# Designed miniproteins, single chains, continued (2), part 38

Each design is a single chain, and the fold is of that chain. pLDDT is the mean over its residues in the fold that is shown.

## One batch from the design tools (miniprotein)

Design m5239
Fold by ESMFold2-Fast:
Structure m5239 (fold): chain A 89 residues (1-89)
Amino acid sequence: MPSVEELVNRLLNGGALSRNLALGDTGPEVAALQRFLNEYLPGIPSAGPVDGVFDDGLKAAVEAFQAQRGLAVDGVVDDATRAALAAIF
């Protein structure tokens, strides 16, 4: 299984640092985000299956994470949300 460091690297350093992830996005960065939220963030609602599709369930999980970290609750994984995810490690 991918390590925590591999999931963080795909989310933050896999060429996607400047790419916002939002509802309707697809790809390995979305799959990495789904795995990270499901495995390492207790109290966040399930991001659903790891299918690499940014759906309403993943948006709700991102919004819950943003609220817990005092970030803008918009469901978009921007640089601030990525920095907060990295700060868990």
Scores: mean pLDDT 70

Design m5240
Fold by ESMFold2-Fast:
Structure m5240 (fold): chain A 80 residues (1-80)
Amino acid sequence: MLVDKILSQKLSDEEIERLFKMLDKDGDGVITAEELKEYLKELGLNPTDEEVEEIIKKADKDGDGVIDFEEFKEFIEKNQ
């Protein structure tokens, strides 16, 4: 799965925080689908909008279309 490529190594809590800060390009405290897609492209991946939406859907429990730090941390911890 696409998510397995971004979680190829088990991340510590500090590494999860660093990853969130790297994805949060605008510094607004949330990750958008666009920020996630850009990050995956930087990793040499060519994600489809559908693959990015699947990741957002799994992490975003409130359905607001963005991932806050708490949702992101829980998503990473559950998928390692």
Scores: mean pLDDT 70

Design m5241
Fold by ESMFold2-Fast:
Order: sequence, then structure tokens, then C-alpha cells
Structure m5241 (fold): chain A 83 residues (1-83)
Amino acid sequence: AAAANQPLPLEPGATPLHRAALEGDVDKVRELIAAGADVNAVFDPELGPGETALHLAERAGNQEIVDLLRAAGADPEAKPLKE
């Protein structure tokens, strides 16, 4: 959905790492990982499969963020806590 008024906030449950991965901010991703961010945190609405920061980085095509997340223990097969 196109919003024309303010930047889209991520929904509750999304971490700063999700936002940095979506925005393609490599420096922010690296900083958050160094600060102990949960790289496997799932943005999981109960009606959806959920998305990790790794999924968002893969959609953006940012290989450096994908590599950083995988190096920090991101699991591409991570499933949401609810099915």
C-alpha cells in the first residue's frame, strides 16, 4: 500500500534489525548485530508465515546484509512460533 504522508512504521513485533534490513542500511545492521540484536527475530502476524530480517534483506537483494545476518546465526529455515 502506498502511503503519502509519513514514513511507514514497521508493525509491533518488528525489530530495528528488520527496519535496517528493509532499508538496506548495512552500517545499521552491523551495529545492531554487534549490540546483540536477535537475528532470528520473526515479524509474525498470526495470519502470516512471518518474516525475519534475512527475508527482508533477500527481497531487497542486499548481499552484504544477507551475509552479515547469516554470519551472525540467521537461519533461512527459521519458522514462526505459530503456524
Scores: mean pLDDT 67

Design m5242
Fold by ESMFold2-Fast:
Structure m5242 (fold): chain A 105 residues (1-105)
Amino acid sequence: SEKQRELIEAARNGDLEKVKKLIEEGADVNARVPDDAPPEFRGATALHLAVANGHLEIAKLLQEAGADLYARDRDGRTPVELAARLGNKETLEKILGEGYEPPPP
């Protein structure tokens, strides 16, 4: 849907206020990038794009709104696996809370 595409774009661009508004308007936080999107984004969720672009506050907001931390993109990566590759333990703790264990290799 248009709202789904707007949520994904806002998460990618770091637009926290727009993400918040779209969630309040009932956007599906687990919606995936449409099949007509560029290949690098296919199967990704808003959470994947927020993490990939370092927008940790947006990633946390999406998690609090019920985003699936284990949804796999086209490359088989979860947002959690992507965060583990890009961040350190402190970055993961900001997203998932204390006591988080990264997925096994």
Scores: mean pLDDT 72

Design m5243
Fold by ESMFold2-Fast:
Formats: structure tokens, C-alpha cells, sequence
Structure m5243 (fold): chain A 57 residues (1-57)
């Protein structure tokens, strides 16, 4: 849900400039939800799309 904190369950490497790379164990706040993708922001201010299957609530 928007405003929720998610944790990466595995490393994700961004494939496009609008995607965000995450390391396993990294947390981010959900800003938007589009199908199987989450738009998230990390604590250091980075933002981008990540697949739902790479994170847990």
C-alpha cells in the first residue's frame, strides 16, 4: 500500500532509467503502485520502480 515500508528480499538491478536498484535487505517507502510494480523512495532520497516480487511488506 502507498506509505508502506517494503524490504528487498533479493538484489534488483535497474533495467531502465526509471527503475531503482536495491540491495537485499534495503528498505524503501511505497509512493505508487502500478500492476506488478512499486514506485519507491529509499531513506537517502533515491526513487524509482521496482518489481513487487523483489520486495516484501
Amino acid sequence: AVGATVTAIKDYEARTPTELSLKKGETATVLDVQGDWLYVQTADGRRGWVPKKYVKL
Scores: mean pLDDT 83

Design m5244
Fold by ESMFold2-Fast:
Structure m5244 (fold): chain A 58 residues (1-58)
Amino acid sequence: MLAVATQDYVARTKDELSFKKGDILEILEYVNHVAVLAKNLKTGEEGIVLKVYLKEIN
């Protein structure tokens, strides 16, 4: 499933994903009701993202 980042985020830990507003992320796994494991299709990096920063598009 694809999602678009609604704002910029800089990873605070090694487990988190950095992204820019408008980046397309592939949701790989729903970790819990507030967080997903995602891949940034622009950078190829994978990490944890809070769902509040994402809008699902596919």
Scores: mean pLDDT 85

Design m5245
Fold by ESMFold2-Fast:
Structure m5245 (fold): chain A 60 residues (1-60)
Amino acid sequence: MPAFKLLDKDGDGRITKEELKEFVEKMGLPEKADEIIRKADKDGSGYITKEEFEELLKSL
């Protein structure tokens, strides 16, 4: 299932922290949202790239 494609509304290969938080909530892991976001957005850019998102999913 292309989970990233559902979050990447603009189709530009990036998602916001808010979109990632919503996704984690839908997965039934709302208490881990902050931990997951920090792990995915290592550089503090405010965006999650495809590579960061894939690495995150592999860690779950």
Scores: mean pLDDT 67

Design m5246
Fold by ESMFold2-Fast:
Order: C-alpha cells, then structure tokens, then sequence
Structure m5246 (fold): chain A 68 residues (1-68)
C-alpha cells in the first residue's frame, strides 16, 4: 500500500530525528493500513527500544521476523 509506505517513511524520519513517540504513532498507522508490512513492525520495535519499553520492542521485533 502506498499509504502504508508513506506512514513508514515518515516514521523513519521521526526515528532518525529522535522523535521516538512520533515514530511509534506513524509506524502504528502504517501497520493499521498494511498489517503485513514487516518493515513497520521492525521500526516500531526500534522506537519502543529507544523509549525503554523493551518488552514491546521484543514483541514487535518477533512479529517483524514472522512476516518476512
């Protein structure tokens, strides 16, 4: 989905800028549009890790692996 990809690209920019909560919001929107977008789950895992939410980070990282 083009819409899911756009949310994912914006999430990447937010992550690169250190806007981890914004990265979570945008990555969640990407997976709402395309639940099979493995890259968005991987990004969400990275964002949660940066926020210190390690259990959520592990959960989304595992989901990312399942979808690849």
Amino acid sequence: SEEARKFYEEAKKALDNGDYERAVELAQKAIEVDPNLAEAYHLLARAFARLGQLDKAAEYAQKSIELR
Scores: mean pLDDT 87

Design m5247
Fold by ESMFold2-Fast:
Structure m5247 (fold): chain A 93 residues (1-93)
Amino acid sequence: MLSKEQLELLKKAFSLFDKDGDGKITAEELKEALEALGRNYSDEEVEEIIKEVDTDGDGTIDFEEFIGLLILLGVNPLDKEELEELIKKLSEA
């Protein structure tokens, strides 16, 4: 069960990917966040990641699809320590 504290951490992590605050993560924003995490993906690899998690086919990642993105990136969305480490890396880049 998602606690209020886990939901707040997930929202904070999402906001660090969603640079313009529109509630969607674009391919450009995802690539920038991945580079901040020390991962150098090509534009094609970023598009493949979006394709895997984008269930509505709009080419962007919303908050619900973001949970799937975290799992693909090897981050457990229910692990507070992993979420805090992700937030730290994105904030310090």
Scores: mean pLDDT 78

Design m5248
Fold by ESMFold2-Fast:
Structure m5248 (fold): chain A 140 residues (1-140)
Amino acid sequence: SALLRAAYEGDLERVRRLLAEGADVNAQDVAGNTPLHYAAYNGHLEIVEVLLEAGADVNAQDIGGRTPLDYAAYNGHLEIVEVLLEAGADVHAKNAQGGGGIDAPGNLLGLGPVDLARQNGHEEIVEVLERAAAEQKAKA
């Protein structure tokens, strides 16, 4: 998909153009990855914001059950984690299978975004995610 590629490559102008031309913001590849998964994985903050404004599913799951929040947390993209949480990302989402999708470790059964951030040494992201988890639990 042209939109998936543009999101992966960080081509903001092409993302904006494709969305204006009616590209499916929630298009999935064979692995179930959306443009938002790729932008979050690669740290493309402004593309994440543009995709969310266009109606991207913040909680979209790839075939491994991974969300954009999982990939942002795993790769240490703090500002993207914060933007995804503000957009309603679920911090309690867990993959029952080993980690899958975009260049993620295949052996992380039952781990959520806080576990992924902690395992990869992103302490500030752990603190942000734990605060969000407590807030989401209080609202449930």
Scores: mean pLDDT 82

Design m5249
Fold by ESMFold2-Fast:
Structure m5249 (fold): chain A 60 residues (1-60)
Amino acid sequence: SARTERLRRELEAEAARNGLTSLAERALLAVRRFGLSYREAGEVLGVSQSTVRRIVAGLL
């Protein structure tokens, strides 16, 4: 969707500015700073909601 594409561009731009290179770092950025749900973060990052949840559970 247009919203998902826009969020992905904004997330990748912010990740680049902060030197965030890993999937885990970008997933945390999506959830913590952008306030995305696990489902939305998964859609933006191209991974499952379960993958996002596991990353957040292991690092938060």
Scores: mean pLDDT 82

Design m5250
Fold by ESMFold2-Fast:
Structure m5250 (fold): chain A 59 residues (1-59)
Amino acid sequence: GRKVVAAYDYTAVEPDELSFKKGDVLEILEKVDDTEWKAKSLVTGKEGIVPLVALKEVK
């Protein structure tokens, strides 16, 4: 899938959100809407919703 990197540390505030650290690589699983995507952390293996503003594209 498409890979992105975390632009900064994020702590999940909702039960369906994913927590991550700056520089973590995430695989995009689904584009839910224009502000949030479903992703899998390649560091922890967990899946959840991530805010687009916290992500940077890789390649």
Scores: mean pLDDT 78

Design m5251
Fold by ESMFold2-Fast:
Parts: sequence; C-alpha cells; structure tokens
Structure m5251 (fold): chain A 78 residues (1-78)
Amino acid sequence: FSQEKIASFGEAFRVFDKDGNGYISTKELGTVMRSLGQNPTEAELQDMINEVDIDGDGQVNYQEFVKMMTSKRADDIS
C-alpha cells in the first residue's frame, strides 16, 4: 500500500484513539471503517474482529487495524 494510504489509516486511528493508548474499542471499529468509506455488515465486522482481537479484550491496536483493512481490501478484489 502507498505511504499516503497508510497515513490515512493512521490519522483515522488517531482520531478514535482519544486516550492515546494505541488502542480503539471494537464498538468504534464500525464507525472508523465508515469514516474511511467502508460499510461492513455486523457479520463482516465480527469476522474481522475475530481475526485481530484474538484475546477478546474488546480492543484493537494500530497493527491489527491495518491488517484488518488490508484483508478487507483483498476480499473486495476476489
């Protein structure tokens, strides 16, 4: 992915990481994705969460967020 696209992900993540702890709530994940022009269904969102939130703590870090967004992109191509 281009540096510009990665920067956009970082900016969106930072906006929702209000506590500055490097995590966002899984409840906010749908809103973050919609802000980036995505409209995941509840089932699709849950599937993505299951891939990144292995510990089930209800939090997603930046690396997990980027991985999820890139996996979503691959599905759109298929």
Scores: mean pLDDT 69

Design m5252
Fold by ESMFold2-Fast:
Structure m5252 (fold): chain A 58 residues (1-58)
Amino acid sequence: AGKKVRALEDYTPTRSDELSFKKGEILTVLEELNDEFWKVKNAKGEEGIVLKSYVEEI
């Protein structure tokens, strides 16, 4: 369970709290932090923040 999002673009972290991802990768939303950032988890169980503009809900 949990909201799923798909990465629209590749992303390389610029901060230690950000998650790296590839275009088309499916992430699970854990928490909506604010109107710009979500806390997400990837398929490997790695957690980090993502910009909402880089993902779409599926």
Scores: mean pLDDT 82

Design m5253
Fold by ESMFold2-Fast:
Structure m5253 (fold): chain A 59 residues (1-59)
Amino acid sequence: GPILARAIADYEAKSPDELSIKKGEKLLILEEVDKEWVKAENEKGTGLVPGKYLRPTGE
């Protein structure tokens, strides 16, 4: 199932498929796309984020 995570840094989307996030924001990791990128969800929607910017926290 989805994994609860926290953003450890700000990230600005560079394409329409990417998601902008803020440091300290809670997100759901929906899918690990590859070694660098995850599909995540926040209050603004769903998109790709570099996995290194997220720390899994559990539920």
Scores: mean pLDDT 82

Design m5254
Fold by ESMFold2-Fast:
Structure m5254 (fold): chain A 160 residues (1-160)
Amino acid sequence: MKVEIRRATLDDVPALAELERAASKTEPLDPMGEEALRALVEESEAGRSGLVILGAYVDGELVGYLELRVDAERREVELVRLAVHPRYQGRGIARLLLRHGLELAREAGADVVRLRVLASNRRAIALYERMGFRRVETLPNAEVVNGVLHDVLVLELRLE
């Protein structure tokens, strides 16, 4: 399986919305609608607010994506969102997206990459920890998903 990583475009918006609806069935993810995804892709293409959307493609199909926010003043990058289509999970796609996001964070001159993850999401936590992220904070009852309160972990990776 060859995986291509590139910036998402406006033509990818329907496939992003389908991927989110598919991922939300297997992950504690509130799926964004096509209008919200369009606004994020337009912002990413225009280079506004340091927003970047990376798509992962297999044979031209969008099978995962990563949202990043670059804060050049703070020299920080936030990993805002990472989703992989359920049929393509376990194949290393999330790890490939995260590698390209960390390469982009270094190229942007970031010292730190930060993310938030639900404390219940043991699979995502174990992925981030294997990539060198460390827990820096725990926010009790900080997020509501499907009407349930969840603890949120803040994880950081320092870039050398």
Scores: mean pLDDT 96

Design m5255
Fold by ESMFold2-Fast:
Structure m5255 (fold): chain A 120 residues (1-120)
Amino acid sequence: SKTELNKELLEAAQSGDLERVKELIEKGADVNAVDEKGRTPLHLAAENGHYKVVNFLIEKGADINAVSVDEKYRGATPLHEALRYGNWPLADFLRSKGAKEITEVSDEEIERLKKKAEEM
C-alpha cells in the first residue's frame, strides 16, 4: 500500500539507503510522507547527515522547509535537524537551496499536522 511505501521511505531516508529511497519513490512513495512527529524523509536524512539522500529528495520535490510537530523544536525544518546534530556541510548545502532553520507555525497548523500523522 502507499502507507507501507511511505513508512519504508522514511526508514530508508533515516538509514541513508539512497538506492532504496530511489526505488520507493519510483514505486509511488510520497516524497513528503510524515511520521508520527510530522518529520519528512528530508528531516530524517538531514538529522543523520545523509548528503546524497538529501540532494536526491530535494531534486524529487521534497519540501525543503517542511516543519515537524516535535514539541521541543516546534516548527523545526530539515536545516534545524542538520544544525542540531552538527552536520555543518549539509547545513550549508541546505542554506544554499533556500532552507530556513525554524518556520513559525500556528496552533491550528500543528493540530492539522498531528492529525495528518495519525492517518498513517
Scores: mean pLDDT 80

Design m5256
Fold by ESMFold2-Fast:
Structure m5256 (fold): chain A 152 residues (1-152)
Amino acid sequence: MEAVGVLIAAPPELVVPLALRLVEEHRPDAVIITYDGSSPEAEAAARETARAIQERYPDVPVLLISSTQREVLPEAVDAVLAVADVLAAGGRVLVLAVQTSFSEEVARGGFEGARAQAEAVIKDPAKRAAFLAALEAALEQILAQIKEDKAI
């Protein structure tokens, strides 16, 4: 299993091309997109990114989660289970945090949203553990990126 977390703190017009480049470079078996739920621009960019990935890579499941989401999304259940199956099979996951800023609170919020979906939806303990471990690894990478940009 390989989990890669990338912060995309870019103008909305750059989010889609950056995300497509990252998918091409990393060749993930699944993608998780977290976004700043308080930003209409981040939400629009994240939704367009999910659509662009699905159009270009129809076999790659995409899970889209807002930083403010805590309730189970019925429409996201199939995506959560598909990502969990990919991770349980040793597949690669790319986690994209779409934000308007280098906010740790927004990044953590997106990951808490994804964790809430996983805890509620994934009933198999081993698959749930693999999903949560991938989220934790990706979050650590994203937080390191936030820290490095604040240090510069």
Scores: mean pLDDT 83

Design m5257
Fold by ESMFold2-Fast:
Structure m5257 (fold): chain A 55 residues (1-55)
Amino acid sequence: ELDELIQEAVDLLHKLYEAGRKEEAERFSKRLQEAVEKNDIDGLKELIEELRKLL
């Protein structure tokens, strides 16, 4: 489950970069790193939800 959430977040981040939204992608990338480091599944789900709303 954790690995699946990480992959989804990475895929969404790539879409932000493709859209030229580099500043937002960088902020979300940092949050992703912190959530992974802490094994924060709820934080990862929250991050993914925010990324989906931006796209």
Scores: mean pLDDT 81

Design m5258
Fold by ESMFold2-Fast:
Structure m5258 (fold): chain A 55 residues (1-55)
Amino acid sequence: VLEKLSPEQRELLEEFLLKHPAPSDEELAALAKKLGLSPQQVRDAMREYAELLRK
């Protein structure tokens, strides 16, 4: 999941979350295509990233 992302993929995900704290399914699909991931993998990675930031 998050650990399987490259540093570049994690950077793009972090930038996306800062700009889109509540992204739509369409925005998630566009990000997933850019990262070479499924929309579900992006959702899972975002959730894990948010949990890490809360600590």
Scores: mean pLDDT 73

Design m5259
Fold by ESMFold2-Fast:
Structure m5259 (fold): chain A 62 residues (1-62)
Amino acid sequence: MKLLAVVTKDFPALLPTELTLKKGDIVEILKKLNENWWLAKNLKTGEVGYVPSSVLEVIGEI
């Protein structure tokens, strides 16, 4: 099952390991590194990277 989240605000990547996200994007949460940083995959682009958990709202598993 995939754990999904919606992006609640734009996030511009500042480092190569980070993922740029736009508000309304749907991401798959791959790993929670800690409470503040999660490894996610943007389902629109297929890109993978770290994002702040504060820009994500978990919507469920499919």
Scores: mean pLDDT 84

Design m5260
Fold by ESMFold2-Fast:
Structure m5260 (fold): chain A 74 residues (1-74)
Amino acid sequence: GADVNAADADGWTPLHRAARAGDAARVRELLAAGADPLARTLVDGYLTPIEIAMELAPTDPKAQEVLDVLFRHQ
């Protein structure tokens, strides 16, 4: 979508989806474009993109890379 912070019906923004996909390059692009790293989902526990990456990091090295990128934007 044209809006970097556009949320779907569940509150998922493009940044949430990039974090879930383990796409660190996409996470960097979205943050540079003004994506809100503190946006929360409306379902699934009110998760921020960093919290999604934290849940996936123990089993996915790509999620660990996303987590490292998101920590730079505290």
Scores: mean pLDDT 75

Design m5261
Fold by ESMFold2-Fast:
Structure m5261 (fold): chain A 93 residues (1-93)
Amino acid sequence: SEKEKLEKQEKEALEKIFNTYDKDGDGVLDFEEFIEFLEEAFPLLVEGKSKEELEALFNSYDKNGDGKLDFEEFKEMVEDAREQMRKIAEENK
C-alpha cells in the first residue's frame, strides 16, 4: 500500500540518520550522540535546556534503562520531536 511504502521510506531515512550519529557503530546512541543529533536536527528543542533537563528527556525514551537509545526508541523520540516542532511553528504564526 502507499502507506506501507511511505513508512518503509521513512524508516530507511531514519536508519541513515541513526547510523550517521552512531559513531561507535554499536547499533545504539549514547547521550552525547543523542544531543549532537538534537542540536543539529531540532535546535529549538534543546535551546535553553540544562544538561539535567536533556538527560531527563533522554531517560524518558530509554525504556530498558541501559543508558542507550536503540533504533525503535530513537524513532519514537524523532516522532515526538517533530510534533513539538509543529506546535512551536503554530505558536509563532
Scores: mean pLDDT 77

Design m5262
Fold by ESMFold2-Fast:
Structure m5262 (fold): chain A 57 residues (1-57)
Amino acid sequence: SKPVLYKVEEGDTLAGIARKYGISVAELKEANPFLYYRDPSKLSVGAYLLVPPPRAP
């Protein structure tokens, strides 16, 4: 399965994006090491996030 590149929009949150793609916030953070050294609760509008595919149950 192939990861998707997502452009952050105004009002987006890590939890909201993770929920939209059926993944956990932890999986989203693991795919984006850049988030670990900034406030991960706050996203920069216009930034691109790598969204990994959901793991099989």
Scores: mean pLDDT 71

Design m5263
Fold by ESMFold2-Fast:
Order: sequence, then structure tokens, then C-alpha cells
Structure m5263 (fold): chain A 74 residues (1-74)
Amino acid sequence: AKISGYVKDSNGKPVANATVTAFGVGVNKTAKTDANGYYEIEVPNGTYTVSVSKVGYATETQEATAGTVNFQLT
């Protein structure tokens, strides 16, 4: 399965180089956002805790099985 999405700040601007991590049973996958705030992670089918972190922002977390997961950092 594929989890993908955009990471933006509170003003709707892209956040580049944010670390996105998908945690599940036996799975720990990490990606970095690009200049447009976009990320993609390939994972086996299952439920994952997806976390986004970047220095200067609060860590945000969402639960996902697949598809589009967007984040807003504050």
C-alpha cells in the first residue's frame, strides 16, 4: 500500500525536509518531504501511525491504512 500527502505550515505554505515516519507492526518507514511538502511511503497493507516532525514545529500524528494523509504543522 502507499501513504502519500502534503505537509504545510499554519499559513498553508509547504514544509520541506520534514521527517515523516510510518509505524506499524514490524514496519518503521521514514521519508522526507520535498520542496512542495510532498512525501510518499510504500508500506505493506495494515494500519499505521504516521508522524511528522521538523525542528521548530510540534510533532503531528495521524492513523492511516493507505491513501492521502495531509499534515499541518504549527
Scores: mean pLDDT 82

Design m5264
Fold by ESMFold2-Fast:
Structure m5264 (fold): chain A 60 residues (1-60)
Amino acid sequence: MEVKARAIKDYTAKKEDELSLKEGEEVLVLEIVDGEWVRAKSLKTGKEGLVPKSVLEVIE
C-alpha cells in the first residue's frame, strides 16, 4: 500500500541505493523492505531509495 510520509530529521545516504532526505521532506512509501528499511520516493526530487523507518512519520 502506497502511503505518504514525512522525514522527521535529516538523513544522509551512505550507499548508492539509499535516499538522502531533509527534515520536513515528503515521500511516498513504495515498499516495506524489512523491519528497519523502506523504499521511498521523494516528492521534492523524484528520487527513489532506501531510508530507515525511524526517520519517517506517516502523514495520511
Scores: mean pLDDT 80

Design m5265
Fold by ESMFold2-Fast:
Structure m5265 (fold): chain A 75 residues (1-75)
Amino acid sequence: ASAEEEALFREFDRDGDGVITAAELRAWLASHGVALSDAEVARIIEDADRDGDGVIDRKEFLATLLHMARGVRAR
């Protein structure tokens, strides 16, 4: 993993439990000047969330980040 990806995940995962919630993702993006709607944040979580519990683990986060960066989607 790149240093940037690891640093970014650590900013979300402040308590070290290895998951990111929709609220944490939204708060982090807002603090960096990125205004996303509830629907946009939910879409990001749904794309990464394999279990349907509304959280993203580290591997799911990295996969989603790579997909967003490349602009690729499931066909």
Scores: mean pLDDT 64

Design m5266
Fold by ESMFold2-Fast:
Structure m5266 (fold): chain A 62 residues (1-62)
Amino acid sequence: MLKIVEALRDYVAKTEDELTIKKGDTLLVGKEVDDDHWYAKNLETGERGLIPKKYVKVVEEL
C-alpha cells in the first residue's frame, strides 16, 4: 500500500541500497521490505532506497 511519510530526523545512507533523508523531507513509500524497513522515494531529491520505519511518520495512506 502506498503511503506518504515525513522524515523525523536526518539520516545518511550507509550503503547504496539505503536512502539519505533530512528532517522534514516528504517520501513516497512504495513497498514494505521487512518489518523494520520501507522502500521509498525521497520527493525532495528524487532518490530511492531503503529507510528505517522508525525515522519517518505516516502522513497519508494512498
Scores: mean pLDDT 82

Design m5267
Fold by ESMFold2-Fast:
Structure m5267 (fold): chain A 68 residues (1-68)
Amino acid sequence: SPADELLARAEAELKKLYEEGKTDEEIQSVLRRAFAELARRLTPEQAAEAGNRLVDIYNKLLEEKKKK
């Protein structure tokens, strides 16, 4: 689905930024862009569900970084 493709791309970009030690501003910029793409390409209902999944991905990556 378009949502799954956008989420997979966002997860890969966020993971790379964390591995490269990028600033929170840069990470937040990628996150905002991902939310904007979901809102543009999906229905409001699908965008809300995909947005929740994107938040879960972000939180998972953030927790993985804290454990290192």
Scores: mean pLDDT 80

Design m5268
Fold by ESMFold2-Fast:
Structure m5268 (fold): chain A 64 residues (1-64)
Amino acid sequence: MAGQEVKALRDEAGISQRELARRAGVSQSTVRNFERGTLTPSRETLLAIAKAASEAVLDKREAA
């Protein structure tokens, strides 16, 4: 998943980079740098961010 795709999912979920980082268990700077394309995360970090972003979108769709 590219950083731009994660940003799109986060925008759809209506959450901040800080909230996405909290859900993924990573730092806010990790999310920011990944969305900017300046960071190539480890596979574990990438999966955590992707899962958190996808779950945030689903949570918003079920709660709204």
Scores: mean pLDDT 78

Design m5269
Fold by ESMFold2-Fast:
Structure m5269 (fold): chain A 150 residues (1-150)
Amino acid sequence: MTWLELFAKAKPTAEVNKKFGFYGTTPLHLAAANGDLEKVKELLAQGADVNAKDIYGRTPLHLAAENGHLEIVKLLIEAGADVNAKDIYGRTPLHLAAENGHLEIVKVLIEAGADVNAKDIEGRTPLDLARENGHEEIVKVLEEAGAERV
């Protein structure tokens, strides 16, 4: 029985998906933001909603991608995270990885079918954010993946 087969049989408990604090975060958002890989595995095995949204519309995958947590990004994608989920600013996990210089997360998100031409509410792409922040290796990877110049 693989870890993914255990996850697919988990019944969500009301507590594992309980939203906390002013931000409406779940335990999985906090574990993903803090880089707590073992807590992410535990919560997913308990039937945590991998696509739960906070008050900013962010998923656990947004917070893992923003904070550079590569192994958590892979694990959330394997658990069926929506790689193209948008926050209230129209940003995807790929925008946040590109803005913060997380090259290996950018590659993993592209391989997982991230929209390289997704636009935020300002009309910016992941490519525009990588250029604005001087992330030249991410610029090349996004251009090779078919990111258009706006």
Scores: mean pLDDT 94

Design m5270
Fold by ESMFold2-Fast:
Structure m5270 (fold): chain A 98 residues (1-98)
Amino acid sequence: SSALGEELLLAAQLGDVEKVKELLAKGADVNAADEDGRTPLHLAAENGHLEIVKILLENGADVNAQDKYGRTPLHLAKRAGHEEIVELLKKNGAIDLE
């Protein structure tokens, strides 16, 4: 939990690709978690930010990270109807439990 991690979570939620790249280059934790256990990958996947999902996975994001409700980035992408993100997460080792 660094200021960089908090900024990365916000940038991933908002779809700010350049800010995500900048923060990762500065050493932000790609697996930073908010108070609900949501990572940048959860937030990008839920909000349909395909390019940010790609960048986070390339930087070692945990594809199977669980929030405090046991939800993965794959669950959030499916619920939001982001089919290209669903397929990208599956290609990167996301476990489909449904």
Scores: mean pLDDT 90

Design m5271
Fold by ESMFold2-Fast:
Structure m5271 (fold): chain A 93 residues (1-93)
Amino acid sequence: SADGLTPLHIAALEGNVEEVKKLLEAGADVNARTKRDTSASPYDLLGGLTPLELAFLSKSEPKRVEVIDLLKEYGADLSNKSAKAIIQRAINE
């Protein structure tokens, strides 16, 4: 799709530890960002987000923690402030 959304973004959002690991082992771009502005997604939060930032939106515990740890091990960059804001917004809904 034209959204810049990678399989790793989807796996991270779903909390799918097995798929995240498989994609990272296959050389997926751990720091890929979705498009900043897209009307193809009903979720504004999917614009300009990394797989790590999407992992924070996952509802699955402890799988969310495992996904976050895997992404960090593979070199995911994270602004702690930005990630915390995304988590807080998702929890409030």
Scores: mean pLDDT 66

Design m5272
Fold by ESMFold2-Fast:
Structure m5272 (fold): chain A 63 residues (1-63)
Amino acid sequence: MVGDLFRAVADYEGKSPEELSLRKGERLLVLAENEDGTLLVRSLATGRTGLVPRSVLEPAAEG
């Protein structure tokens, strides 16, 4: 998972300062995977880093 390219399946609004808000189709690089099902990601559109739920992402390498 770390180093993998993902994209947002839908718009997502971050619920805390640590979370990243996403637009549907936004491409993200996975920096770390947490045991609680969140990922630390970097947006390729904005360069920002933050936590997002794994459930809002899908693999982008083959899509």
Scores: mean pLDDT 77

Design m5273
Fold by ESMFold2-Fast:
Structure m5273 (fold): chain A 88 residues (1-88)
Amino acid sequence: MESLLDRLYRAAVEGNVEEVKKLIEELKKQGIDINAVDTERGGGLTPLHAAARAGNEEIIELLKKYGADPDAVDADGRTVEEIRAERA
């Protein structure tokens, strides 16, 4: 069964701003940490890492506004800014 974090990850990749907003609201209602990683499937990626890899600037800003940590690292030790640099 797909978790709220999985859904947020996919919405961030797809650039679906409206879905991201709805999922953030649901995470807050359930007390789920927006900085939580999908350690079971995602190799330590947060939704913010997903948005950075997809180049979705609006979603990056939205996630940061709601408490996403831009200094969080993936399983390879890369930050969001390093992922963004690789896309440029």
Scores: mean pLDDT 72

